# Ledger of designs, part 77: designed miniproteins, single chains, continued (5)

Each design is a single chain, and the fold is of that chain. pLDDT is the mean over its residues in the fold that is shown.

## One batch from the design tools (miniprotein)

Design m18849
Fold by ESMFold2-Fast:
Structure m18849 (fold): chain A 91 residues (1-91)
Amino acid sequence: EEELKNKIAELLEEAAKRVREVSKDPQFAEDAYRVLQKAAETVKNEEDLDLAVGIALLALSTLYQAAKSRGEEEMAKVLEEARDKIVELAK
């Protein structure tokens, strides 16, 4: 369980770095980075695995919708890929 939470947090931290790399909007990228880093830290400290997964997926889905609405297609793809990996990992 601890290993799974750590892997989810690592995927969120990786997504945070990737959104900075691919974003066309530095301010939005920095906001997204902070949201994902906070989600990763929350996941590491969450005792309930189902809740930890829910927190990760909520953060990624929220940012995905924001990226899509802004035309940030590459950022949206990074966020979708991270979400899919977490869903696969949590099955």
Scores: mean pLDDT 86

Design m18850
Fold by ESMFold2-Fast:
Structure m18850 (fold): chain A 71 residues (1-71)
Amino acid sequence: MKVTSLISGKELSWEKFEQGEGGKLAKEAGVKTQEELAELYKKLLIDIGLSEEEADKVVEGSLKEIEKKQK
């Protein structure tokens, strides 16, 4: 996984994550909803060393950015 500034709670390159590692992992896990994708992403963030609270914050921020883009 290639992620930067996650520990600082900054927004992530969600689009690149989804197209790269995130997209492959989501497909493997059979993710069909935004909520399932968020849970998978949270687990990945915890795996790289973030706390559950930090991961929740990052995921929430990323979901808001995606929602803004999707309208």
Scores: mean pLDDT 58

Design m18851
Fold by ESMFold2-Fast:
Structure m18851 (fold): chain A 85 residues (1-85)
Amino acid sequence: SAASAVRRAGDGLAEAIEKGDRFNADVYLALVLIVAAITLTNDDLSEEQKEEIRKLVDGLIAAAEAGDPQKVRELSDKLAEVIEK
């Protein structure tokens, strides 16, 4: 599922940040962004859900740039929850 993909990629991103692996961090961040972008094309989502997804994506990018693995995990879990709803 899209939610499962986000959780897995988010965990991978956090682990890459913890290890200082910039290349794998960029790859996992790209995977989260791709899944979010595909999800945002779903016409069944409310405008409120789409706005929450966009805010969570912005937060994930910021957390990754800041090197904050705990925040990456937190925001990835929340993004997955919004996608499953």
Scores: mean pLDDT 86

Design m18852
Fold by ESMFold2-Fast:
Structure m18852 (fold): chain A 105 residues (1-105)
Amino acid sequence: LQNLIKNLEKLIKSQEEAEQRKRDYEIEVDVLEAFLLILEYLTKVSKDDPESLKGIKASAERLLARAQELLEEVKDKFPEIAARVQSLIDRIEKLLKEIDELLKK
């Protein structure tokens, strides 16, 4: 009976740890998505300011690097989160192309 209780407690802890890790990744993706929205907005209002655009580009490149790291962490464990991170990467790459086009003017 005591061995059965210990095995059940280990299973519950393993499930709680997996759920907490998933939640932490979901929160991180939400934060990165919020940062991207801010950078997209700043790009629109700074379209005629090359110095500001260079700063926004540097921030977007850092965001891309973290999103790529996060994708490697979640790709095999949390497919739904991986899909969200991939969409985030695609949007950041699109923003970087838009900034590069603005800087050519």
Scores: mean pLDDT 86

Design m18853
Fold by ESMFold2-Fast:
Structure m18853 (fold): chain A 94 residues (1-94)
Amino acid sequence: MEIDENEVLETLALIALTMAKKDVEKGDYEGAIEGLNIAKKIVEKMDLDPETKERILKLLDEAIQAVKEGNYEEAIRLIDEAGDLLVKAVEEKR
């Protein structure tokens, strides 16, 4: 099989989400929002089921909004949900 671009992009998106979560925990809210925007751009380039892709992007938008509103616990939860859904979406495409 050819190199799976989705698997590479999944890895990069999960790294961005992990860094964003760590930034929220450290109080680096600008870094967290930047990481979430990077993850969104990566997910937008991925070949996923359209409905699942839209759901992941919505979770990331909700996480960005939660950070902006000071709801950091909810932001972390939304980041984790987006990451879990992303992993499942990539596995379902194999």
Scores: mean pLDDT 85

Design m18854
Fold by ESMFold2-Fast:
Structure m18854 (fold): chain A 82 residues (1-82)
Amino acid sequence: MTREQLDAEVEVALYEMNAAIYEKIAEKSKDPEVQAKYYRLAAEWYRKAAEIARQAGLPEDLVRSLEEKARFYEKKAEELEK
């Protein structure tokens, strides 16, 4: 594993933590508009994490997991906007 890959793993972990924080904010909110906003932010951070992982050559299963989480929270936000 290169130094660049280790740095990317740390950055991905930090982006995943940011996404998880936004997910928890959305879950605790009783306002659908606020929930949708924070679910979209969570999805955005998961997409950024997936892109960093892909560019750094991290395992494809990690990239797919991050992309799946991004799509999941995007769908949750869309349902709240109906």
Scores: mean pLDDT 84

Design m18855
Fold by ESMFold2-Fast:
Structure m18855 (fold): chain A 75 residues (1-75)
Amino acid sequence: SLEPEIAELRARIEKDPNDWKAWLRLGQVLARQGRLEEAREYFDKAIDILSKENPVAAEAAREVAEQVLEEAEAA
């Protein structure tokens, strides 16, 4: 079950809303469940946070997110 991981990631976001790694990981978990619209929202949040401190890393994260969503949609 992915519920314990989702709960832990949500707790991390509750404690630190700028934990872009937690937002990114939750997006990946949701994509694996086929919840692609929700996954995209979480990826967008992670990229938004990261773009404020490192625009180059944010662009790389966007490319990774697009690849993950494309692979999940094809599965």
Scores: mean pLDDT 83

Design m18856
Fold by ESMFold2-Fast:
Structure m18856 (fold): chain A 71 residues (1-71)
Amino acid sequence: GGLGEIQRLFEEGVRAALAGDLETARKLLEELQRRLDELESLEQQTGVSFPVEIGTLRGSIEVVTELLQQA
């Protein structure tokens, strides 16, 4: 998925974490991590760069992880 889908997952993860829905927040964090792993793997295999998507995923993972720690 593109940047819009990554942003949607991030916003849903933040919303779930802030609402105390830790199960949903963890599932969305896992989905963000899966997408990061897939893009990094694809970049290594194809030589095509995804710096904006990878950067957005890394930042999103950091924020959702921090919110889950504050639970």
Scores: mean pLDDT 84

Design m18857
Fold by ESMFold2-Fast:
Structure m18857 (fold): chain A 63 residues (1-63)
Amino acid sequence: KAEELRQEALARAKEKGVDPEMAEFAIRHLLREDPNPSKERLDEVIDKLAKTQKSIEEIKKKL
């Protein structure tokens, strides 16, 4: 069950252009905190991660 949720979340993160390693780490951490998160919650985390990654890229360009 958790494994299936993890794989689905990773696939969603990949579609949103999130770095796979960052996505896996964040999802793994979320599952440790809450073993049965809703898919909606996972999607929220993935969306925030994608936005954070975008901000990091923006900062790197300004460096």
Scores: mean pLDDT 74

Design m18858
Fold by ESMFold2-Fast:
Structure m18858 (fold): chain A 97 residues (1-97)
Amino acid sequence: HHHELREKVANLTVAAGILAAAAIFSKSPEEREQAAKDIEGVGDEIARLLSELGASPEKVEAVRQAARDLATAVRNGDEEAAIKALSELIKITDEAV
């Protein structure tokens, strides 16, 4: 059953990256805000699944923070911050085996 949870985490991490990539270059503040909210929701779900997989509270909070940082970068159209936040999100999810 842990295999299914790990697959969900991987799929959600990909979804966060797709949402960020689709919205980061948008000139619409409304499109960026919607994507940012969707990214925050995805981050909360990843954090929940990592907790179920037995990840430490520190890793669970780190995932939430990386998702919040990604959402903020998307809101601001900040490509460098978005790449950094997404890289952290990928790193944390890969380490949470």
Scores: mean pLDDT 85

Design m18859
Fold by ESMFold2-Fast:
Structure m18859 (fold): chain A 57 residues (1-57)
Amino acid sequence: SAAEEGLRRLAEEEPLTSGAAVAARAALQEMADHPGSFSEADLERALAGARALGAAE
């Protein structure tokens, strides 16, 4: 999905310790632990939240 691809790109963006990268990796791990529990809309919200953390500071 486009949102999952966005999360994967954000998870690999330096610095890897940024709030955005950490949140993106956490979201991807949650998806791996609970396959099929996330809709595209849920992934879009996760991506937006991760980006907002990176943009804040």
Scores: mean pLDDT 78

Design m18860
Fold by ESMFold2-Fast:
Structure m18860 (fold): chain A 99 residues (1-99)
Amino acid sequence: DKIKKLREFVEKIEDEELKKAGLKLVEALEKKDKEETIKAMKEILELAKKYLEEGKIELALKAYKVAVESAKLAKEVFPDDKEVKEAAEEVIEKFLNNE
C-alpha cells in the first residue's frame, strides 16, 4: 500500500530525471532488491542536492519527499537489515542537516 502511494506520487512528477530515478527506486522496493534500493535512494538524495544548488526548490522538495518516504519504506520492506537501516538513516540525516 505505501509503495503504491509512493509510485503514484512519483508518476505525477513532471521532471523526467527525478521521475526516472523515483521509478527505479519504486521498482527496486517492489522487487525487494536491497542493493538497488540503497543505490536508488542515494541517487535521489544527490538529485535533491543538485536541485537545491540550481535554485529549483519545488523539485528539491519533491526529491526530498521521495528519498525520505522510500527510506522509511526500505526499513519496512527489509526489517532488521542493518545495512538497509544504516543506508536509510544516512539518507535522512544528510538531507536534514543541509550539509
Scores: mean pLDDT 80

Design m18861
Fold by ESMFold2-Fast:
Structure m18861 (fold): chain A 76 residues (1-76)
Amino acid sequence: MKSREELIEDIKLRAEQGIDTARTLKKLYPQYGERLDEVIKLYEEAIKLAEEDPEKAEKILREAERKLMEIVGEIR
């Protein structure tokens, strides 16, 4: 029970941090706005699914994190 709740909390925390980062980057680099919006949507989807299907939510979270890291790597 507790380990599942900890996983859900971890997913929500990481997704919220990712959304904050993506929103900040969108303000600074509006040319990446569409890609950052897709990243935000994936993080929001992970938060919504976390309680019902934490395994699927974690996969979506990791995909959002990969895409965010890719955008960060492209920014100069």
Scores: mean pLDDT 85

Design m18862
Fold by ESMFold2-Fast:
Structure m18862 (fold): chain A 101 residues (1-101)
Amino acid sequence: MEEDQKAYDEALRHIVEAVRALEDGDYEKAIEHFNKAIEAAKKIKDPKRQYALIASAYYLLGEVYKKMGDEEKAKEFYRKSIELAEKAGNETLKAQIENKL
């Protein structure tokens, strides 16, 4: 669907920018772009595709907070990511995140 593709592409663009910011150590910018990716992903009408993208963004937010030394927030985002990965039927992503808890 054209609208779903636009929402998906917008979410992926923000994920790419967030990952670059994370690699550069710009945690504030990384958090901003992951939050923008989540907002874009919420516009996706396919629930499985929506859940998969938001799960990935929550996982990466967990990685950001872990690098910032906030272990409690990191675990919270990992758990949120697991819940959505399960709803998306993505057992591989779920297993990868469970190893971070």
Scores: mean pLDDT 84

Design m18863
Fold by ESMFold2-Fast:
Structure m18863 (fold): chain A 71 residues (1-71)
Amino acid sequence: MREAILALAEQADQMPEEAKRHLEEGMEALDAGDGKRAAEHFEEAARLAERAGLDRAAEAARRLAEYARAQ
């Protein structure tokens, strides 16, 4: 999980604002114990990052979604 956050931080300046918003909402949902909602937000962030050509950020967001589904 920490490695995923670091990968996202490395590409933060290139990430679309919409993708960043989904990451924030996903983390808020995860903190609230709503793993399903968190996973949905992280999946959307991954799709947006992938469209922007940010493969590492997209992979990191998918790993966060997988983690959230396990909660």
Scores: mean pLDDT 79

Design m18864
Fold by ESMFold2-Fast:
Formats: sequence, C-alpha cells, structure tokens
Structure m18864 (fold): chain A 70 residues (1-70)
Amino acid sequence: KEELEKKYEEIKLEALAQLYGIDAEEARLKALLDAGVISQQEYEERMKELEERRKEVEEKLKEAEKLYEE
C-alpha cells in the first residue's frame, strides 16, 4: 500500500493548499466588500461559490482516505 499511501499524502497536501487558498480568498472578498469594490450580492454569490469549492475539496479528501484504506 506504499503507492496508495503516497497518493493519499499528495492529495491531502493539495487539499490543504486549496483550503488555505479558499480561506485567503474569503478574506479578500470581505476586504473588497468593506472597500465598496463589490456589492453585497456579488460578495454573497462569490462566498457561496467558495463554500461549494470547499465542500468539493473535502469530499475529494474523504474519497482519497477511502482509497488509502483500501
């Protein structure tokens, strides 16, 4: 299972990097809203998109964990 273990670690690191990027983009969107660069509606729509991406990353990580186990 060394190949599966290595693959899981790679997916885990990629997932963590993507989650960090999502957190950073959420903070950026808040700053843009506070600066009046984007509307409340645009902010809410983009935040919803980021939430969907976060869930997608989390699901991929769970699938990778299953593959790692077997």
Scores: mean pLDDT 80

Design m18865
Fold by ESMFold2-Fast:
Structure m18865 (fold): chain A 90 residues (1-90)
Amino acid sequence: DPAALAAQKQQEQQQKQQLLEGYLQRLEAFQRYGHGQEEIDEVYNKTKALLDELNAPESVYEEVDRLVARALESSKRQEEREAKLLAELK
């Protein structure tokens, strides 16, 4: 049934888009709260793999690269803040 196959492909694509949205939300959270560089890199790699599977346009890759760059900058600032707080509180 060609209609059933088309519906299945649409469902699979929607599910992958939902996963992509989840990863993008995680990268956005990393910008606000900071996380280790290793964790950011892991989510980035998973996001890129999903983009490859979805045949995403280059503009989406550029947006993800910007989110990762901001997350890495936030992570560095968070580490600096934590070091200062530890020095002041202990």
Scores: mean pLDDT 76

Design m18866
Fold by ESMFold2-Fast:
Structure m18866 (fold): chain A 86 residues (1-86)
Amino acid sequence: MDTIVTPNELLKKILESVGETSETYTLGEVLAGLTRYAVKQGLQDPADPLVWHLAGTPLGELFGTDRFDSRDLDALLAAVLKQATP
C-alpha cells in the first residue's frame, strides 16, 4: 500500500499514544498503529479482534461510528483521508 497519509491532529494524538511520531504514514502503518491503540484500550471484539467497539473513544470520534471493521479498507480510507484529493 503506497498511499501516503498525513495525520490530522486527532489521528496524530492517537498514533503518538502508541509510539508513532512520523509526519506521514502508509495506510498499512496507520492500520497497524490504530490496531495497537485498539488493543491498548481494550476495544477489540473478543469473538473477532478485527472488529473494534469505538463508542465514547477518540477513535470513535475520528471514524464517526461506534463500531469499525478493520478489514474494510474503504472505510479506513474514508476515515483517515477525509481531505484526500485524487
Scores: mean pLDDT 72

Design m18867
Fold by ESMFold2-Fast:
Parts: C-alpha cells; sequence; structure tokens
Structure m18867 (fold): chain A 95 residues (1-95)
C-alpha cells in the first residue's frame, strides 16, 4: 500500500473510535473528511505533521463545545502510531 493509503485507513479507524464516544458526531465526520482531503494533497513525509495539526484543532473545537468527554489519542500518541505505520509501509516498499 502507498503511505497515503495507510494514513487514510488510520483516519478511518480514528473516526470510528471517536464516533463511539463523541457528543458531536457531525464535527468528527467533518474533521475526518478534512484530514483525508488534506492528506491526499500532502507529501508522505509531512502526513504525521498534518494529522497532528488536525487532531489539535479538533481537540480545541471540542473544548469550545464542552465535549471534554470525547476519548481520542493525544497528538503525540497519534503521531507515533502514524509514524510506525508509515515506517512499516516504507519497509514493504524496499522489498
Amino acid sequence: MEEKEVALKYIDELEKEWLKTSQNPELVKKFAEEMKKKIENTKPEDIPRVIAEYLRKFEEELAKLGGKQVVFPDEETALEIVRRMLEAVREELKK
């Protein structure tokens, strides 16, 4: 799989997890859609940074709406997961 495909799958999984606990499912869906669109236009090397930026913006918007009960990975954990996934894809591409 291309690195972008791995990142898009990761966003799909994050969306599913947030929808299970989210008090604002429309915000979650909108954010996931925006992240996917941005990633499609981003270099593979920059994808973790873009994901982190969107996760932080999502957290800020939820805080404004009082949605502190939404459970999702923090920015550092999300970046680490994406980095590990992209590194696995890079190893596959070397074969």
Scores: mean pLDDT 59

Design m18868
Fold by ESMFold2-Fast:
Structure m18868 (fold): chain A 71 residues (1-71)
Amino acid sequence: MELLEKLNEEERKRVEELTKKAIELGYPEELAEGLSALGILQELGKEVSPEVVEELEKRLLELRKERAAAK
Protein backbone atom coordinates (compact mmCIF):
# COMPACT_ATOMS: atom_id res chain seq x y z
CA MET A 1 0.00 0.00 0.00
CA GLU A 2 1.18 3.52 -0.89
CA LEU A 3 0.55 4.76 2.66
CA LEU A 4 2.79 2.06 4.20
CA GLU A 5 5.82 3.30 2.18
CA LYS A 6 5.85 6.49 4.33
CA LEU A 7 6.14 4.43 7.55
CA ASN A 8 9.13 2.82 9.24
CA GLU A 9 9.13 -0.80 10.49
CA GLU A 10 7.82 0.05 14.00
CA GLU A 11 5.03 2.27 12.59
CA ARG A 12 4.01 -0.47 10.11
CA LYS A 13 3.67 -2.87 13.05
CA ARG A 14 1.27 -0.40 14.73
CA VAL A 15 -0.76 -0.22 11.50
CA GLU A 16 -0.94 -4.05 11.42
CA GLU A 17 -2.23 -4.14 15.02
CA LEU A 18 -4.88 -1.45 14.31
CA THR A 19 -5.87 -3.22 11.08
CA LYS A 20 -6.54 -6.46 13.00
CA LYS A 21 -8.70 -4.56 15.52
CA ALA A 22 -10.66 -2.82 12.74
CA ILE A 23 -11.30 -6.19 11.04
CA GLU A 24 -12.60 -7.55 14.39
CA LEU A 25 -15.02 -4.57 14.40
CA GLY A 26 -16.35 -5.66 10.99
CA TYR A 27 -14.38 -3.43 8.61
CA PRO A 28 -13.20 -4.98 5.29
CA GLU A 29 -9.45 -5.78 5.38
CA GLU A 30 -8.47 -3.27 2.66
CA LEU A 31 -10.44 -0.41 4.28
CA ALA A 32 -9.21 -1.40 7.77
CA GLU A 33 -5.56 -1.25 6.62
CA GLY A 34 -6.06 2.07 4.80
CA LEU A 35 -7.82 3.74 7.75
CA SER A 36 -5.19 2.42 10.21
CA ALA A 37 -2.31 3.67 8.05
CA LEU A 38 -4.03 7.07 7.60
CA GLY A 39 -4.53 7.38 11.37
CA ILE A 40 -0.87 6.62 12.14
CA LEU A 41 0.35 9.02 9.42
CA GLN A 42 -1.89 11.82 10.76
CA GLU A 43 -0.69 11.17 14.35
CA LEU A 44 2.92 11.49 13.10
CA GLY A 45 2.11 14.74 11.22
CA LYS A 46 3.00 13.20 7.84
CA GLU A 47 1.19 14.50 4.77
CA VAL A 48 -1.21 12.10 3.02
CA SER A 49 -2.27 12.53 -0.60
CA PRO A 50 -5.79 14.09 -0.76
CA GLU A 51 -6.66 11.49 -3.44
CA VAL A 52 -5.96 8.61 -1.02
CA VAL A 53 -7.96 10.32 1.78
CA GLU A 54 -10.92 10.81 -0.60
CA GLU A 55 -10.82 7.12 -1.67
CA LEU A 56 -10.87 5.95 1.97
CA GLU A 57 -13.69 8.38 2.88
CA LYS A 58 -15.72 7.18 -0.13
CA ARG A 59 -15.27 3.51 0.85
CA LEU A 60 -16.20 4.28 4.47
CA LEU A 61 -19.34 6.15 3.30
CA GLU A 62 -20.30 3.20 1.05
CA LEU A 63 -19.84 0.78 3.98
CA ARG A 64 -22.05 2.96 6.23
CA LYS A 65 -24.77 3.08 3.54
CA GLU A 66 -24.63 -0.72 3.11
CA ARG A 67 -24.97 -1.25 6.87
CA ALA A 68 -27.95 1.15 6.99
CA ALA A 69 -29.62 -0.63 4.02
CA ALA A 70 -29.05 -4.14 5.50
CA LYS A 71 -31.85 -3.73 8.08
Scores: mean pLDDT 75

Design m18869
Fold by ESMFold2-Fast:
Structure m18869 (fold): chain A 65 residues (1-65)
Amino acid sequence: HMEEKVEEAKKKAEEAIKSGNRQDLADALNFAVKVAIDARKEGNEELTQEAAEIGKKVSEALKKL
């Protein structure tokens, strides 16, 4: 289910940001982007936006490394 994937993306992002590890952050970003694409294909705008915001947060953390 798409809601479960968005929740997984959020948890991956939180752990990657907490770890400060560049590879973990890159993996979390890639996962969030994939979830956003999948949610958009299903026509779920709310979950698409949530996944995109998770990706943006991870991207901002990567820029600060």
Scores: mean pLDDT 85

Design m18870
Fold by ESMFold2-Fast:
Structure m18870 (fold): chain A 106 residues (1-106)
Amino acid sequence: MKETLEEIKELLERLSKERDEEELERLEKEIKELLEELSAKEQLEVAEYALELAEKEKDPKVRRRLAELALEAALLAMKNAETKEEILRAIGLALRAIGLILDVEL
């Protein structure tokens, strides 16, 4: 599980530096498949990391893809959450991701 988390973080970093549309789609698909293997706590960590990358990204297409991945990770974390704190954290991260996707601040 920790190995999968580190792999996803590396893939997110690669996606943040990629500008080829076909490669972006492949990286996004691979990240989404790996997300399903994580615990809620690890999915929350992925969502936070993807949001940090999205907030620093200047390319609007890459920023949107990072924000969409953060939203996916947050929604999976909410579904897999075992505590109220995990659910509330997932909701907060999902709202931040939606704000970036809509190009608004939440």
Scores: mean pLDDT 84

Design m18871
Fold by ESMFold2-Fast:
Structure m18871 (fold): chain A 74 residues (1-74)
Amino acid sequence: MKEELLRLAAEAGRLYAAGDYEGALAKLDEMIALDPESEVARIGKEYLEADAAGDKKKAAELEKKGAEAEQAYN
């Protein structure tokens, strides 16, 4: 389960970097379906929304929180 969540997070990041916002959100929704309490998925969705809205300060804060949540998995 943990490896599946990290894989979905990596795929979401790649899709967003390629400009596929909807594809990235779909991968984060898959993470939430597997683990509804996933901090990584919740923060990831908030990050995509903030970045898409041009809120660089909010995006940077969420990026930091996402890294901390990923470290908690190891």
Scores: mean pLDDT 75

Design m18872
Fold by ESMFold2-Fast:
Structure m18872 (fold): chain A 74 residues (1-74)
Amino acid sequence: SVLEVFKERMDGLSPTARRILMAGLLAGVGRHSMREIAELAGVSLGTLYHHFPSKEALARAIEELLEPVREAQL
């Protein structure tokens, strides 16, 4: 299932990366600044940029978590 693939990906991430991805997913990266996402994740802006060097990189990582259709067929 979509949720199973999501869980497997989240389980493979560091706790800090998981917090950032969940904050971006819940807040919506298109509607919030990187600073706001960092505050929601409970990390510094520098820590956020260390894991995801741009807003586009964070958005892509979230899209990859949510787009299991191709992976479920492999």
Scores: mean pLDDT 73

Design m18873
Fold by ESMFold2-Fast:
Structure m18873 (fold): chain A 75 residues (1-75)
Amino acid sequence: AEELEKKGNEAFKSGKWDEAADYYYQAGLVYEEKGDLEKARDSFLKAAHAYRLAGNQEKAEEMDKKAKEVTEKYL
């Protein structure tokens, strides 16, 4: 999970928004599977931001929804 976030951060710094979003999304899924819900939420929010920068509003909204679902399940 941490390695996927690192790859996402590297892609983000390089302006590769879609690649960054894909890595953050993968990190979010791994954190959710591990029960690290705070990190899962944050990863999905980072993916949403990167998808918006890429112009992919549909995927950004999907990521925002996943972040909300993670929050609701454990609060």
Scores: mean pLDDT 82

Design m18875
Fold by ESMFold2-Fast:
Structure m18875 (fold): chain A 82 residues (1-82)
Amino acid sequence: MLREKWARELSEEEREKAVEEAIEAGKEVVERGLKRGLNPGSIFAAGQLVAMGILLEKGLSEETPKVAKEIKEYFEKLLKEK
């Protein structure tokens, strides 16, 4: 799951809800990408770039590689469920 450091003020329950919402958002991105003929690799790369952009904006650049890996794993799970 995404690390507490990206949202220091969130409770455990709020963090779990935020992760669940992120998974649903990722599902929409994957569905749109597949419908437009993008391959899974391109969808994963686009998702990671968007997430890294948000993390950099929030000042979490030091955690970017770790969080990017977790986001990639979420997209992989979404593709298995489709």
Scores: mean pLDDT 63

Design m18876
Fold by ESMFold2-Fast:
Structure m18876 (fold): chain A 61 residues (1-61)
Amino acid sequence: MEEELEKARKEILEAAKKAGVDDDTAQSIANVMIRAVEEGRVTLEQAVEAGKKAAEDLAKM
């Protein structure tokens, strides 16, 4: 499960980088999404999708 969490974090960070979000903001998004998965509130796939959308929304601001 830890390997899957790290892969999800990496996918969110890459999506944020492509969207033009800065590294600090990208890591903040990834941390929030990974914590939600660890707490059982969302699935890994939901966290990755939500993280990508958050990065795109922030880059548009």
Scores: mean pLDDT 79

Design m18877
Fold by ESMFold2-Fast:
Structure m18877 (fold): chain A 55 residues (1-55)
Amino acid sequence: KEKEELRKLLEKGLEEAKKIGDKETVELVERMLEILENSPSIEEAKKKILELLSE
């Protein structure tokens, strides 16, 4: 389940960013998680996340 695996990776990244106080990364990962949950497919989620990372 690729979407579930990606969610777990993003959640782990969010926890690490919070531990070091990296607010910028926290906001970025939270945005990626929002995209993942709101996207109708994993392919659309990945595309939007890549666009977010490239700004």
Scores: mean pLDDT 78

Design m18878
Fold by ESMFold2-Fast:
Order: sequence, then structure tokens, then C-alpha cells
Structure m18878 (fold): chain A 75 residues (1-75)
Amino acid sequence: DEKELEELKKKLKELEEELEKLKKEIEELKKKAEEGDEKAKEELKKAQLEKEILEGIIAIIRGVIKLVEEILKKK
């Protein structure tokens, strides 16, 4: 149980790092889109959708971690 929790926390950290990378890419795409780059506008929409999906996955994993921690702390 404890090992499984540690593994979930490790996976969460990896996903959070991927999300930060994606956020940086989104900021670069926003700058290009503001300059009138139509390809950057399309890529921005896709990146924003990917961000929403990744944030959803992270939220689910955080919820599972919290639930497991609460169960493990109950006698």
C-alpha cells in the first residue's frame, strides 16, 4: 500500500513536470498567435486542449492519492 502510494506520487510529479513544459509551449504559441501566425493559433488550440486533459488526469491522480492517504491514516 505505501509503495503504491509512493509510485503514484512519483507519476504525479512526472505529469506535473510535463504540464509545466506544456505551459511554456503555450506561452510561446500565444506570442506567435498575437503576431498573426495562423499555424501558431491552431497549435495553441491543440496545446490548450492537451493542457486541459493533462490537468484533468493530474486532478484524478491527486484525488486518488488523497483518498489512499486518508484510508492509510485511519486505524
Scores: mean pLDDT 83

Design m18879
Fold by ESMFold2-Fast:
Order: structure tokens, then sequence, then C-alpha cells
Structure m18879 (fold): chain A 71 residues (1-71)
């Protein structure tokens, strides 16, 4: 089940990685088979961790920009 695979991703890589994969699955970019590969492959988990950190930093910059516009 997809939710169980996403929960395993959260446990292995972190909540930002879960959020990325949940978004990609919802958009039809990846399927359940790809999620299964990620939870079984430490190399894919490490790539995802790096992606999660980049997304986290981008979101932080976006929040600062939005805050400045709201002032």
Amino acid sequence: MVDELLERVRELVGPMAEAILRSEYGAGILDEARLQEIVEDPELQEELRERAEKVRRAAEVGREAARRLAE
C-alpha cells in the first residue's frame, strides 16, 4: 500500500523526503513500484536525502520572500 511505503520513506530518510514522494506520486510522476525500489535501495535513499535538503532550503527562501511581500 502506498501510504505504508511513504511512511517507511519517512522513517528511513525523513519527513521532507516523504512529502516530495507523496507530491510526485499524486502528480503521476512515480508509481508504487518506484517507491518500493527507494525503500529497498540505500543509494536511492541517499539521493532522496540530498533532494530533500535542496527542497527544504528552497522552501525556506520562498517563505522569506513571501514574508517580505506580506509586509
Scores: mean pLDDT 77

Design m18880
Fold by ESMFold2-Fast:
Structure m18880 (fold): chain A 77 residues (1-77)
Amino acid sequence: SMAAMEERIALVEEALARAASPETAAEVRALLREALAARAAGDEARYAALMAELGALLLSLPEEQLRAAEAALQELL
């Protein structure tokens, strides 16, 4: 359900806020929410573009924060 997806996204945001920053966590949450909404709507081009933006954001983080972000996202996916 959409509510269950929102709950999982919130848990990822909390994990990222602890490992990186609240600002980074909020940005990741926003990108994930939009990407999943695009995929649900069948907009594969927008989904791919948003996932590329997410990837670029994560690669801009220090290595320690990137590893924590990858672990949190793996729990969602």
Scores: mean pLDDT 78

Design m18881
Fold by ESMFold2-Fast:
Structure m18881 (fold): chain A 72 residues (1-72)
Amino acid sequence: MDLEEAKKLEEEAKKNPSAETLVKAADYYLKAGDYDKAIEMLEKALELEPESEEIRAALEAVKKAKEAAKAA
């Protein structure tokens, strides 16, 4: 299940920090509906690659999705 995959990737990122692994973890958390965890993973990825427009755009998209879900 997506949540199980997300947890495995989060643990992998804790052991060996990588923006790629954190972005993958965020994608699985987003698919599982855990917006807060997806945001946390993307914020950590952005700390590793602060100049990444792609990670920043993904973070903004997830925050927007969370607000849309709250409004529904």
Scores: mean pLDDT 81

Design m18882
Fold by ESMFold2-Fast:
Structure m18882 (fold): chain A 73 residues (1-73)
Amino acid sequence: MALEELEKKIEEIEKELAELDKQDPRDKEVLERQLKLGVQFVVAGVALTLIKKGVSEEEAYEFFKEQLEKIEK
């Protein structure tokens, strides 16, 4: 369940990044959104790596959520 939620989030990030590729790259709002999504993508990748290394899905997903909250600050 937690793994499926993480995979869905990654898919959402990839789709949104592809959409932003159509925008003017000098637009400050586009750049800020791309940066936030890029950081979220990296954090999600770390969480997936933790699962592959034997960390529980629940623990990895908690890590993901905590890091997203820190990024929002």
Scores: mean pLDDT 77

Design m18883
Fold by ESMFold2-Fast:
Structure m18883 (fold): chain A 55 residues (1-55)
Amino acid sequence: SHMEAEKAARRGAEALVRAGLLSREEAEQLAKIASTMTVEEAENLLVGAAARRGR
């Protein structure tokens, strides 16, 4: 559902910002995009972004 995807995306994005894997600006942009997706698609988007940033 749209609301569940947005909630999950924002929670995931905040966790990635705290972990230092995303900037706040990147996290907010990804959360906005992810809110238009299913929960699984949103999670995959955030994981992909974190993997690119991860050391």
Scores: mean pLDDT 71

Design m18884
Fold by ESMFold2-Fast:
Structure m18884 (fold): chain A 56 residues (1-56)
Amino acid sequence: SLLEELREAAARGDLERVERLATALFTQDPHNEAVRAAVEEALRAAGHDVRVRVMP
């Protein structure tokens, strides 16, 4: 699923793929907690301690 692909990308710190997948998933469900968590994990893995600023 797209969510599983998002988690895999997040674990690798692949911000480009995370951003693309998160955008697609938020288009379907703007308040998806799993997507928010995965994006935050990706930023943390990439060495950024930044809160996700994604708004529907």
Scores: mean pLDDT 69

